# Designs tried in a protein design run: designed miniproteins, single chains, continued (4). Part 62

Each design is a single chain, and the fold is of that chain. pLDDT is the mean over its residues in the fold that is shown.

## One batch from the design tools (miniprotein)

Design m14146
Fold by ESMFold2-Fast:
Structure m14146 (fold): chain A 99 residues (1-99)
Amino acid sequence: SLEEAIERAKEGDLSALDDLVEIFKKSKSIEEKLKVVDAIAEFYLKAIEEDDLEGIQAAGRALKEIEDYAIKEKDKETLKHLIEKEIDIAMALMQKALG
């Protein structure tokens, strides 16, 4: 399930982002939760590179939903990882605007 959702996200399937958020919410494994964050962040970075506004918006919504859930659960490991990915995303957006 997780691996199938990750592969679909790599193929640009927007519906895979919703599946990944659902997997995150049901997961009891920090390793699986971080893999979900990584998959959505990679989708976001690819969407930025490709000027895919729909993909950018969908990935942004998915990360925000994960952030809100992690705050509610006081999941500090997920929140730390999200901050690191948000920095990478911000740097990619800045580089694209400046390049």
Scores: mean pLDDT 89

Design m14147
Fold by ESMFold2-Fast:
Structure m14147 (fold): chain A 85 residues (1-85)
Amino acid sequence: MAARQQALAAAAEEFARRLGEVTGEEVHVTLLSVGRTAATFAVYMDLNGEPQVTRLRARVVDGRVELEASGASPEVQAALDKLRA
């Protein structure tokens, strides 16, 4: 259990680190809920002077951690698109 929870948390922190790199902003991650194979986080940042909250779900699927972001503003979505490039 602990190792899986650490992997989910590490994936969320790495996501926040990369998002901070592409935006130049400070990004904070807060754990909202944790289950056996999934965890949900709130990702907080200020972008262009506006507070932004993105919901991040981390899941273990076929032995790998998958991340899904939801509720992102258009400004945060543009930053997420840079993470794919």
Scores: mean pLDDT 76

Design m14148
Fold by ESMFold2-Fast:
Structure m14148 (fold): chain A 86 residues (1-86)
Amino acid sequence: HMEEVIKRQEEFRKELSAALDKAEKLFEQYKPEIDAFVESLPEDREERLAATKAFIDELKKKYGNTLETKFFILLVEAYIVDKLAA
């Protein structure tokens, strides 16, 4: 049983690494669009939050509910937060 558990853990790590690599590549390709979006955000806090939520919801609809998309959305959200905090 331990050998089977180790093999499953190795397979899972490979799947996670592949999904993250795909997400990072998609994020780099999408970065200019994210930058343009952030630069276009209104000064009003409530409008900014609403626009950001709509942007993220659109990405979720466009790319679907895969592990790669979940990592991609996390990268996008973190990047937007970092840019708004600066």
Scores: mean pLDDT 82

Design m14149
Fold by ESMFold2-Fast:
Structure m14149 (fold): chain A 72 residues (1-72)
Amino acid sequence: DEDKKRYEEFVKKGKEERNALIERGRQKIDAGEPLTEDEAMALLVEGFDEEKIAKLMPKETVERLKKILEAG
């Protein structure tokens, strides 16, 4: 399924790329800047506060990302 393929692609990004996404995402949250889907997904995997992520993304996007993570 498409959601499973997106999750596999995220996992294949490598340790350094995922860490960079987490760091960038945290910086954007502090600055109040919109997150990319990859940054938000990396933050969700790390257990970052969903409420803070949802303030910087459309609710539909957050729900889609949760579905992708559940599919993996």
Scores: mean pLDDT 77

Design m14150
Fold by ESMFold2-Fast:
Structure m14150 (fold): chain A 81 residues (1-81)
Amino acid sequence: SLEELEKELRRLLVEAANLAPELFSAILDLVSQVSKAKSLEEALAIVDQWVAEHGVTDPRLIALLRRIAELVYEIQQLRKE
């Protein structure tokens, strides 16, 4: 359900804040950019570019950000009529 996806997104954002608190404001900007993606491929490409630009090398954070992007994209698709 949409509610369950939004709850999971909040949980993953908390994990990202704990793992990289110094990047949290930039991660929220990333979420805003991903929310405008027209495809899942575009959403993941936005994450990959952001990861490279911010010098993120922690595979746990990279995997977490990719999953956040997938959830954001799915939530936006479900909100469309």
Scores: mean pLDDT 87

Design m14151
Fold by ESMFold2-Fast:
Structure m14151 (fold): chain A 70 residues (1-70)
Amino acid sequence: MREEAKELALENFKTFGLSPEELDAIDELIREKGVKAAVEDLIKAGILSSKAYELTEEEMREILEEVRRA
């Protein structure tokens, strides 16, 4: 389910310990390549699981904002 994918991605980002600069770089990556390509790159980097492919661009941006507020 989408909610489980969002929770998992949020947990993955928090566990990886991304800095504000790294979060900004991910936002730029989504803008430049699109969400699918950005998610693929993040999965290859070991940051996200394959479940993140279920996420839309809007959902990814919401998750990044949540990580920034934490």
Scores: mean pLDDT 79

Design m14152
Fold by ESMFold2-Fast:
Structure m14152 (fold): chain A 100 residues (1-100)
Amino acid sequence: LSDEEVEALLKEASKEIEELLKELEKKGVSPEDIERLRQLADRALAALYHGYLSGDMARAREVVERLFARGLEEFKDDPLVQEALRRMREIVERLHERIS
């Protein structure tokens, strides 16, 4: 993959995540929780891009796994946010497979 192709895939994943976050806002998730989920997604995507640039995709995967594990624990009592975190993880995992 070229750097331009990887950047395009990152933008595609970011857009899909933003659409998911907008649907959560419509379902009544607080703006504060939406911002926390956005920050988690941004950190996960940044980790994958850094892994791509450095050639260390194993470290990138470890960072992503830890971020989602922390998010699932933080929101353990919120089924709607738990489902959203699982869907975000699927988006990020598909991106990892496409750039690895």
Scores: mean pLDDT 86

Design m14153
Fold by ESMFold2-Fast:
Structure m14153 (fold): chain A 99 residues (1-99)
Amino acid sequence: REKEIEEIKELLKEGKYVVQVLSPENEVVTFSFGSVEEAVELVREAEAKYGKEAGIALAVFIAVVMEAWEAAEELLRELGVSEEEIEELRAEIERVKAL
């Protein structure tokens, strides 16, 4: 546990983003990346290894934290999220940013 916290701290100090998601086995999985391009590759890997929900969680992180909406929209479509759900998510993020 202490070792995991120290590893996350080092990644954050390097300017990397860190995201934790739950696997289908209820295990915490940690992803780290330094760019939108790196994050896009990780979304595909997360979907393949941990299922659609892990991929969607990373795509939402790209939209909200990295503000890379175009990349996130393409990933959400690839993951099978409906256009209506994507538009609703976008509207919600814009509302939160306006606060």
Scores: mean pLDDT 73

Design m14154
Fold by ESMFold2-Fast:
Structure m14154 (fold): chain A 62 residues (1-62)
Amino acid sequence: MSAEELLEALREAVEWAEKNNLPKELIDHLKQMLEEAEAMKRAGASDEELANYVLQRMAEMA
């Protein structure tokens, strides 16, 4: 998965969560992941580094 595809998926996840009135804690977590992932991409992180970050954050949510 490319960095752009991953960021699009995170943006869509945030929009879906807000539309479906999911818990604020989950929405905030998704927003934090998106902001960090976008910052990492701007800093020149690889697609693999972004994927590893997202997996780590998802594990923290579980």
Scores: mean pLDDT 78

Design m14155
Fold by ESMFold2-Fast:
Structure m14155 (fold): chain A 56 residues (1-56)
Amino acid sequence: DRRRQDIFNQTITQVRNSPSISDAVNIIRNTFNGDVSQQMSTQFRQIMTDINQQQN
């Protein structure tokens, strides 16, 4: 889980730099292949909401 946490932190940076929710979703999906913890899922959901609010 330690290395998974490092990947998560790197993925957050990539998601925040993503221009759209679709790009953010693809980054998350490709990186974790659906295997995210509840905590990580909650944080990604919050980040995607922020992107949506900023873009729309």
Scores: mean pLDDT 68

Design m14156
Fold by ESMFold2-Fast:
Structure m14156 (fold): chain A 70 residues (1-70)
Amino acid sequence: SPKIKERAEQLYEVILDLQQVALEVTEELYKKGKVSEQVVESERKAVEDLLKNKEEIIKKIEKQLEKQLK
């Protein structure tokens, strides 16, 4: 439904924002020598994967919302 799709898009935006903040925090921790380069790279990949798979992720969220709201 259009309403469920709109909610799925809103949830995707929140997830993306959270993951971008997590990356920024991890980059600061790397700068302080508290995490490895591999940890920063994994967080960057997580953001990139979210951006590359936006439509698929929104569709997965939509399916989960439809299942729970039926």
Scores: mean pLDDT 87

Design m14157
Fold by ESMFold2-Fast:
Structure m14157 (fold): chain A 88 residues (1-88)
Amino acid sequence: MKVEVTVRVESPKADVKLRLYVLEDGERELAEEKVFEGVEGPVEATFTAEINGPTTLVLEGEAEAPVRLRVTGDVPAEASVATRERQR
């Protein structure tokens, strides 16, 4: 079945990469990836995943600065964001 997860990203000014995974039979399947470059202020994105039954979605993020994520959707989702230090 098709499920949607809406993610609100609140960031100072940073590049943010978000990946939504579906956990099936102990395997992580990438459902969707979105990249936000130079995020200024709150940005919302809707991720879509196809699931075969009750499962947990995993939302992983990488950002150049601390970001705040709010996740809302049809199924439980675990969210984590790694802050990546800007190397010049």
Scores: mean pLDDT 70

Design m14158
Fold by ESMFold2-Fast:
Structure m14158 (fold): chain A 78 residues (1-78)
Amino acid sequence: AEEAYQKGLEAFEAGDYETAIAHFTEAAKQGYAQAWAELAYVYAKAGRHAEAAEFARKAQDAGAASEDFVNLMEAAAK
């Protein structure tokens, strides 16, 4: 879980959003709830605001994101 999360961060910092999404998705599926919030942020950075809002909701449901974070991502998707 944590190894996949670290690989996701490395890819994100390199601007490789596709690789970052793959690694954060793996980490989130392994129970690393913080990775749902990272997925929302990566999608937002890539201009994919609808997916960013969806993953922000998943992060909130997992206890890893605030309502303010979800509202911010949803506003950008409009």
Scores: mean pLDDT 80

Design m14159
Fold by ESMFold2-Fast:
Structure m14159 (fold): chain A 69 residues (1-69)
Amino acid sequence: SHMAKLEEEIEKLAEEVSEKNPNISKEAVKRLIRAGLKAGSTIEDVRRWFELVQKGAPAEEISEALLRA
């Protein structure tokens, strides 16, 4: 089902982010992903946001990515 696929995508992204940021729990990452989805972001939008944060992008670029989501 579409819901099962979405949950799998959330799980996979949370695992990837937690591996890159071991100081953040997988549970906390999943909460952030779900918050983004509720705000109208797609999984790909949230993934792009995490990539920009991880790279230390300027606040302006991070904000722009969130607004495009």
Scores: mean pLDDT 74

Design m14160
Fold by ESMFold2-Fast:
Structure m14160 (fold): chain A 100 residues (1-100)
Amino acid sequence: SKIEEAIRRAVERQRPVADELAKTVSEEDRAATTLELLRRVLTETFRLIGAPEEAIARAEAVETAAGLLEVLKELALLLAKSEAEKEQIEADTAALLAKL
């Protein structure tokens, strides 16, 4: 799919930066570094698929794991082709949020 291709390209573009940061960050900072890298990948994915500027701004403003999941849910809902897929995305997101 077009969004899967965009995610793959965004991940590939950030991989060298991710590898370098992982080598220099302490264990305590790993969660924050992972969140920042995922935020960057998500923001780039939104740009590559031509998402509305408001959606890109929300991705750029992510500072927490919960905020990241909310923006990932928005991306997944853009991919959904049926109401059943949307219901599954809502359920999966709620389950992940409950584990945070």
Scores: mean pLDDT 73

Design m14161
Fold by ESMFold2-Fast:
Structure m14161 (fold): chain A 65 residues (1-65)
Amino acid sequence: MSPAELADTIEALSGVRLSPAQAQGVRDLIEAGASPEEVRDYLRSLGVDLSVSQAQALIEAVAAG
């Protein structure tokens, strides 16, 4: 999944559009094996409030391509 596709997925889940650099940071964190809780907490630092279940869905979307 590209950073742009990841930004599209985050926007669909949260209504918040991440910059390309922010989306790249989220992708790098997920590819490093971050937990759903770690992904949620990182997204919170970017102003994106997702549940752990939504963060898990995001990890699965990145893993699917």
Scores: mean pLDDT 84

Design m14162
Fold by ESMFold2-Fast:
Structure m14162 (fold): chain A 82 residues (1-82)
Amino acid sequence: EENIKKKLKEYLEKIRPSLSPEAQKVVDEALKMLDEGKSVSEVGKFIVEAYKKETDPQVKAELKRVIAEMLRIVYKEKNPDL
């Protein structure tokens, strides 16, 4: 719902400056998708696909942390349902 999207957008904007440029590009696309009205599930799937295609271990670790925190945000708001 709208509340989850707001919290997710806030988190992505907050974490962006601490990420590598490659991870920042993934976060920028995720923020754009949220602004375009895409679901939290669609945004999550996009980031997971970016993580799977990433070959740089540092960027991959950063995307893994983003995914973990996004899942925590969704779980906290919908607990136990996603």
Scores: mean pLDDT 80

Design m14163
Fold by ESMFold2-Fast:
Structure m14163 (fold): chain A 100 residues (1-100)
Amino acid sequence: SEKDKLYEKFKKISELVNEYVDKVAPKLTPEQQKELLKALTEFNEKYREFVLAYNNDESIETLKKKLEEVVKAVNRILDIIAQVDPEGAEELRKKIEEIL
């Protein structure tokens, strides 16, 4: 039950981030796009680590730590987006806080 709740939070956060990145990426400069690609690479690594931990039925404590790492990677993405869309980045940050 608690593990499934963590997975649902993870899914909602990841879907919101991916949807927003897709909308904002075309507005970025080439330099900002390179920064975003690096942040997305880190996010994808943390995403994979959470999924593996969940599928391997790791402890609730481990899943919470992995979700925290996913959120840290998301915040890095939001910091980059804030350079172009500070209001949109702040709105997404608040939505993530509501999920957590």
Scores: mean pLDDT 87

Design m14164
Fold by ESMFold2-Fast:
Parts: C-alpha cells; structure tokens; sequence
Structure m14164 (fold): chain A 59 residues (1-59)
C-alpha cells in the first residue's frame, strides 16, 4: 500500500471535490485517513491511473 504525502492526499481530495462534489471529497478524505489511496480515488470517481498520477505528482 502506497502512502502519499500530505500534498498528494490534499490534491486527491481537491480533485475529488471538483469532479464529484462534496460527497466525493468526503469519501476520499475518509479513505485517505484510513491509508487507502486507491479506495479514496475510486470513491471520488477517479481512475486508478489518475489516482497514481495525483499521488506521485503532488506527493
């Protein structure tokens, strides 16, 4: 399990909010708090590729 830095986690939450609104952001935040970045991205409506790119680029 890859743990993105604080920057990567914040980027995923922000992108989730932009793409899926507050519901997506809330779910993404929950899963990131659990350490599950893949589940966070899926809850936000992101593809696995987008999740990895955001975690790597901003983390």
Amino acid sequence: MERPSAGGQLAIIIYANLKSGVEGAARASYWLDQGDVEAAGKAAGLTPEEVRELAEKYG
Scores: mean pLDDT 73

Design m14165
Fold by ESMFold2-Fast:
Structure m14165 (fold): chain A 65 residues (1-65)
Amino acid sequence: AERERVIKEVALSLRAVEVGADRVRFEGDTAVVTLRGKSPEEAERMERALAADAEAFGFGLRVER
């Protein structure tokens, strides 16, 4: 259980970095991703991609700009 959670956190963090996220942190079952210096269109596209990934791993998603 704990090992599986760590693997999922690492996987989601790597996906967020690949998409261009500035920071990733976890608050309980929610992934908090920071997207700074992005246009509104880029941020919306990134948020949609990360929302799909977070849902697949069983996390909620919150995006900060």
Scores: mean pLDDT 77

Design m14166
Fold by ESMFold2-Fast:
Structure m14166 (fold): chain A 80 residues (1-80)
Amino acid sequence: MRDAALELLDAFIEAAKDNPEAVKVLEQGKAWLEANPDASDDEIAITVVKAVNQALKTLPDEKADEVIDRVAARLEARQA
């Protein structure tokens, strides 16, 4: 879970890198995971979901959709 969560946050940071407020929120989520090495899978999942949701709210609707699509494509490529 942790490695997947960090990769997901990194993917969102890269996709949203031109929006500093979105990057800040995602980096805060990543920092929380790094500060809490003993966090449960549920705590990790909740942290990622909250960070992503908050970051997407800083973006215009069309940009949020593009970020989601780019992250989904990147994660699908990892499974090949």
Scores: mean pLDDT 80

Design m14167
Fold by ESMFold2-Fast:
Structure m14167 (fold): chain A 68 residues (1-68)
Amino acid sequence: SRKEVQELVEQFEKEIEANPDYSRDELKQLAIETANKLWDLNAPQEVIDEGLQRIGEIVGEQLRRQEE
């Protein structure tokens, strides 16, 4: 459901915020693991795509903070 997708993305965001020192490889691994969990939720594709986009945004923002 959309709620399950939202909760999974929120957990991912909080994990990244709690661990600002995560390396690029660690961020990539967490993103892959979270994306796999999204695929397993059996939610509508549009909702999964929204979750995947948000994960990408969170990772991109964290990498910008580390590189700037």
Scores: mean pLDDT 81

Design m14168
Fold by ESMFold2-Fast:
Structure m14168 (fold): chain A 74 residues (1-74)
Amino acid sequence: SASEARKKKAEELKKQYEKRLAERDAENRAWLETQMANARNRQQLQDMVAAVRKLSEERKEELKKFEAELKEIE
C-alpha cells in the first residue's frame, strides 16, 4: 500500500541519517582527541573550542535537513 511504501522510505531515510551521524561522530571524536593530545597553549585550545562550536551548528543544520526530508515523505 501507499502508506507501507511511505513507512519503508521513512525507515530507510532514518537509517541513512543514523549511519551518517555515527560516521561523523567517529570522525569528529578522532579529530578532537588528536587536537587535545597536540594542544600546547591557550590559543590552540580556543581554536579547538571554536571548531567544536562550528561542528555543533553543522549538526543542527543536518538535523533540520533530515526533519524536512522526513516531513516531505510523510
Scores: mean pLDDT 81

Design m14169
Fold by ESMFold2-Fast:
Structure m14169 (fold): chain A 87 residues (1-87)
Amino acid sequence: LDEPLTDEQAAAARAAAQELIDNREEARRALVEAGFSEERAEEITERLVELAQRLIAAIDAGDRAAAAEATRALLELQAEIGRELAA
């Protein structure tokens, strides 16, 4: 990402990350339904949760640059998931 997150963007990103953590089981089930194996869906879900936790920690620390980096990693993972589903 080009710029660090603003306070408003950081608050929205934090809420989205928390929602992802809270709904991890739904995310896992959706991945299995989409065609991933149970094992792969669990791996992807664990990585999503880890990145979401890193994003929350960065925001809570006031580290906007680290929060932007964690957001980029989440977007890269989403692109990877889409590529695997298409293959």
Scores: mean pLDDT 79

Design m14170
Fold by ESMFold2-Fast:
Parts: sequence; structure tokens; C-alpha cells
Structure m14170 (fold): chain A 84 residues (1-84)
Amino acid sequence: MLSREELLELYKEAIANGEKAWPAATAEALAELLEILGFDELAERLRRNPDDEEIREEALRKIAEWTGEDFEEMLEKWRRSLAR
């Protein structure tokens, strides 16, 4: 059984690696994670607009806050994968 921290790391890594290639799939995984964390409203917003970059960025920020990771570094990884 994965801990919440381990689950968050897996989703964060998947989002960073696959953001451009499969945004709808990463958005659904992220929404499920947000529901687990108790951010139901944000999860619903993301499911309605899975291709919305602003909503995805907000979701990634919430995950970074929860894991205690540097949000700026997580954003840079995501932006670099998009800019390739």
C-alpha cells in the first residue's frame, strides 16, 4: 500500500513527464489526487476543463504545498517538458 506522499510523487512525476503528450489523462489523475487531499472543488473544476493550463497549474501548486516540495522547481520541470 502506497503512502500519501508516495502516491503524490507518482502523480507529480507523471504530470511533469506527460503534460504535453496526454493532458486529459494527467488532468484526470490529478483530479483524483485532489479529491484524496480534500480539494473537491478544484478537482471538479479540473474535470470540467481538463485542458485548462491555469487550473492544472493551480492543482500542481496544491500538490507541491502538500508534499513540501519547491513549487518553482516543479513548474520548471513541467514547462521544460512542454517547451521541448
Scores: mean pLDDT 62

Design m14171
Fold by ESMFold2-Fast:
Parts: C-alpha cells; structure tokens; sequence
Structure m14171 (fold): chain A 84 residues (1-84)
C-alpha cells in the first residue's frame, strides 16, 4: 500500500514542522492571511496523512503526534471518527 508506519512518522514530523511555521507566521505576519492559511492547510494535510498511516498500520502514535502538533500550532484538527 502507499502508506507505511515510516510514512506516517514522516508525515507527523512534517505536521510538527508546519505547525511551528504556522505559529511563527501568526506572530510575525498576523495580517498576511494567505501565509497563515497556507501554513495551516499544510499542517492539516500532513496531519491527515499521518492519521491515515496510523489507521492502515494500527499504530496510533503518528496520528496522535500530528494532532498534538496541530493543536499547539492553533489549528483545530479533529480526527475523522473512523481514524479515532
């Protein structure tokens, strides 16, 4: 399949980095809605990839890491019911 546990861990790491970038953009460029939205969408996309990998492998750690990163970055990310 296209997603492995390693893919999930990589996606979680990218989500963590994207969430840090989002937090920084909100502090340095709060009026730049395009930059804020772009960083938020990237964080959400990587978090969804991590959640999908977690579901496929049965290991919840990538999804939980991505969710925590999104929350710390100020993005409300709720895992779909079938990935919880």
Amino acid sequence: GPLTLEDGREAARRAEEAAKELKEVKKTQPDNGTAVTGAALRAIGDALTAALASRRTGDSEPALRAQKAAEEGGVKFELPEHLR
Scores: mean pLDDT 75

Design m14172
Fold by ESMFold2-Fast:
Structure m14172 (fold): chain A 86 residues (1-86)
Amino acid sequence: SSRAYLEELAARIEAEGLSEEEIPLELLAEVAARYIHETVPSMNPEEVAHLLANSPEPIRAAIEHALANPSASVEELKEIILEATK
């Protein structure tokens, strides 16, 4: 679940002594990609529309790709997020 991914991120931050400002972009992209991979394929159209409206550009690109390609891997979605942040 998205909660479990966020808790994993929080645990890593505490374990490595990173401040919120020091969280690596690659780690954030991986957590976002795992959340999208797990949740988006099972969302109804209203939930998807709401998520898209409230997501930044790189996350929207990954969500749109996941909707068009339900078999897309976490790594594929992570690459889309990273590419869109350039």
Scores: mean pLDDT 72

Design m14173
Fold by ESMFold2-Fast:
Structure m14173 (fold): chain A 61 residues (1-61)
Amino acid sequence: YYNVRVVAGAGITGSDGTVLPVGAALTGLESVEISDTTVTATGGDGRRYTGARSDVEITPL
């Protein structure tokens, strides 16, 4: 499991259109895919969240 916190930028966007602003955090994510520029995370509910890698802090649990 992973925690993802938004630390900079415009936020991260869920597959339902929800935007998480700077200071928001997601906990208990089942998977996180990291590239050079983007992060995509999947929650236990199957919801996907996508944002810039530089805008988020990722902590493995």
Scores: mean pLDDT 76

Design m14174
Fold by ESMFold2-Fast:
Structure m14174 (fold): chain A 104 residues (1-104)
Amino acid sequence: DEKAHLRAQKIGEAGLKLIKKLRELGVPEEAIKEIEDVLVRTALIVMLNDLTPEKLKELLDETREKIVEILRKAGVPEDKIAAIDALFKQLQEEIIAQHQQILA
């Protein structure tokens, strides 16, 4: 499935950007590993399912909430969480726009 492959590639690129930002902000490696597990699960769901843009947005919103929870439990300062959340929202918008383009 060419569309599934393109979706997986774009999500992978976004995930790498997010992980790089987590390390730059000094997020603990244990929390980064938990976030990587969440991102891998999200990527697998997107790759294996023909999601509508609406369902993709719901899945990414849930993923974002889980990441924020992991960061808070790890004791990451709220200003850093806000920066990570803002980056995730930007990447989410890019993924959804690219997903719509791939479906068209």
Scores: mean pLDDT 82

Design m14175
Fold by ESMFold2-Fast:
Structure m14175 (fold): chain A 55 residues (1-55)
Amino acid sequence: SKQEKLEEISKLSTQQKLQRAKLLFSKSVWDPSLSDKERQELLDLGNQIVEEILK
């Protein structure tokens, strides 16, 4: 479910979130055909990283 995926992402360290976001972003640059799942994951990671920085 969406909730389970968000919980799994939330359990990642900030470094792990940044590395995953970097990989997805790099993929989007050379191949813009990201799956809906990958696009959603990138958005969720980005939002969590921004919230952590704004603390």
Scores: mean pLDDT 72

Design m14176
Fold by ESMFold2-Fast:
Structure m14176 (fold): chain A 82 residues (1-82)
Amino acid sequence: MLEKAYLHGYIGALGLAGQGRDLDALIEAMEAERASLSDPEDRALADAAIRGAREGKAAAADLSPEEALARARALLAEAQAA
């Protein structure tokens, strides 16, 4: 469950980086949403997704937009096959 939330955040960040979207604004929005959650399980899932998005952003910094999109698509296909 947490690993899947992390992967969704990571893949999402790579996909958005490939489209030239503002990842800092996205991560801030995710953190604001997480702060509104009262359920510890929901908070844990949100924390995993935010961690994934931050790590995906860091990975995308060394990639071209085309490379980031290609990696996001490959990881999404792999995650759906698992």
Scores: mean pLDDT 81

Design m14177
Fold by ESMFold2-Fast:
Structure m14177 (fold): chain A 73 residues (1-73)
Amino acid sequence: SRAEAERYLEQARRALAAGDYAGALQHVHRALRLDPEGSAPAAEELARELERAGHEDYARGLLSVRAQRLAEA
């Protein structure tokens, strides 16, 4: 549900604040499965943070998953 997706986005924000990119990525992927449209902005923000941190491959992977989930929605 959207409420469950929002819960995962909250956890993703906490993980990012702690510098836990892997945890943030996991939570955003779960949110995208539950609510692609509502989670797409958070996925974009995480991708930008991953790119800044030098994880360009993870950023590209996340944006690919985002595009796929939006196409399925």
Scores: mean pLDDT 82

Design m14178
Fold by ESMFold2-Fast:
Structure m14178 (fold): chain A 93 residues (1-93)
Amino acid sequence: SMADEETRLKMAEEMIELVEEVEEKLEESLPLLSEESAEIAKKLLEAIKKAKELSKTDKEAAVKEMAKFLAELEEELRAKREELAAAREAAKR
């Protein structure tokens, strides 16, 4: 439909706004995070910065890049969470 393109652009703008809010929260939280978590947060901040630059010329491309990064990050974080859980269990607190 004719509305599909407008809907995609609106969704892209909303996603960028959400990502900007996450950026703010991450920057505020950096001093409270462990070194490993801070490294992950810094990678996310760099990806957000790249997406924001892309959004100046192509909002759809920015959303696709961010979605791809978030999907990859989700898998990495899930794997790291499993690894840390196993390490804590092995430590026998």
Scores: mean pLDDT 70

Design m14179
Fold by ESMFold2-Fast:
Structure m14179 (fold): chain A 101 residues (1-101)
Amino acid sequence: SSLLEQLEAAIARVEADPRDIDAWRTLLETTKQLIERGELPESLKPRLRELLRQYLEVAFDPELLDLLLFVGKALGDEETVKFTFEELIKIGIEKIKEAVE
């Protein structure tokens, strides 16, 4: 599908600049759409798990947590799912502190 071409382009962008947050957003959104359509190739899943490791290390953006959780679950990436839940818990704690301080 054209979504596969968009994902390949997004992969090329994040590999060229791993700190490009807009490229990571496009990668995660395109991957989600391919998963929802049942069009994500099994052969691409290991590469996407590797890219998620790079995302967590250099480009993590809290605004992408919902996309990260969806993609991590669909890829069977237990480490990314665990990290995402830990970050959601931290955000929840900080919001509670802000409400009482």
Scores: mean pLDDT 80

Design m14180
Fold by ESMFold2-Fast:
Structure m14180 (fold): chain A 98 residues (1-98)
Amino acid sequence: SVTVTQSPSQTVKVGEPVTITCTVSGSGTVYLFISQLLEGETEPSVGGVKLAAGQSLTVTIKNARLSHTATYTCSASTTGDPSNPVATSEPTTVTVVE
């Protein structure tokens, strides 16, 4: 069984970097996905990289904009298909302010 934990909700100012980290726990290997990534963001392992228990995926939004205010979730899939997750994190919110 796999469990996914996501970094906590955060508030940042426009222009500051935001990092979202998803950590795999339990046993086995999975592909990790993060919902609601926006343009100009780095997404290093959508379906392309397997992660083992104890490993994490980190995505950085380099320059926060008001449009980055959203609820984000991490999901884990054994097949590289984000539509069939075997585990999903609790949602966390990024709030961007002026």
Scores: mean pLDDT 74

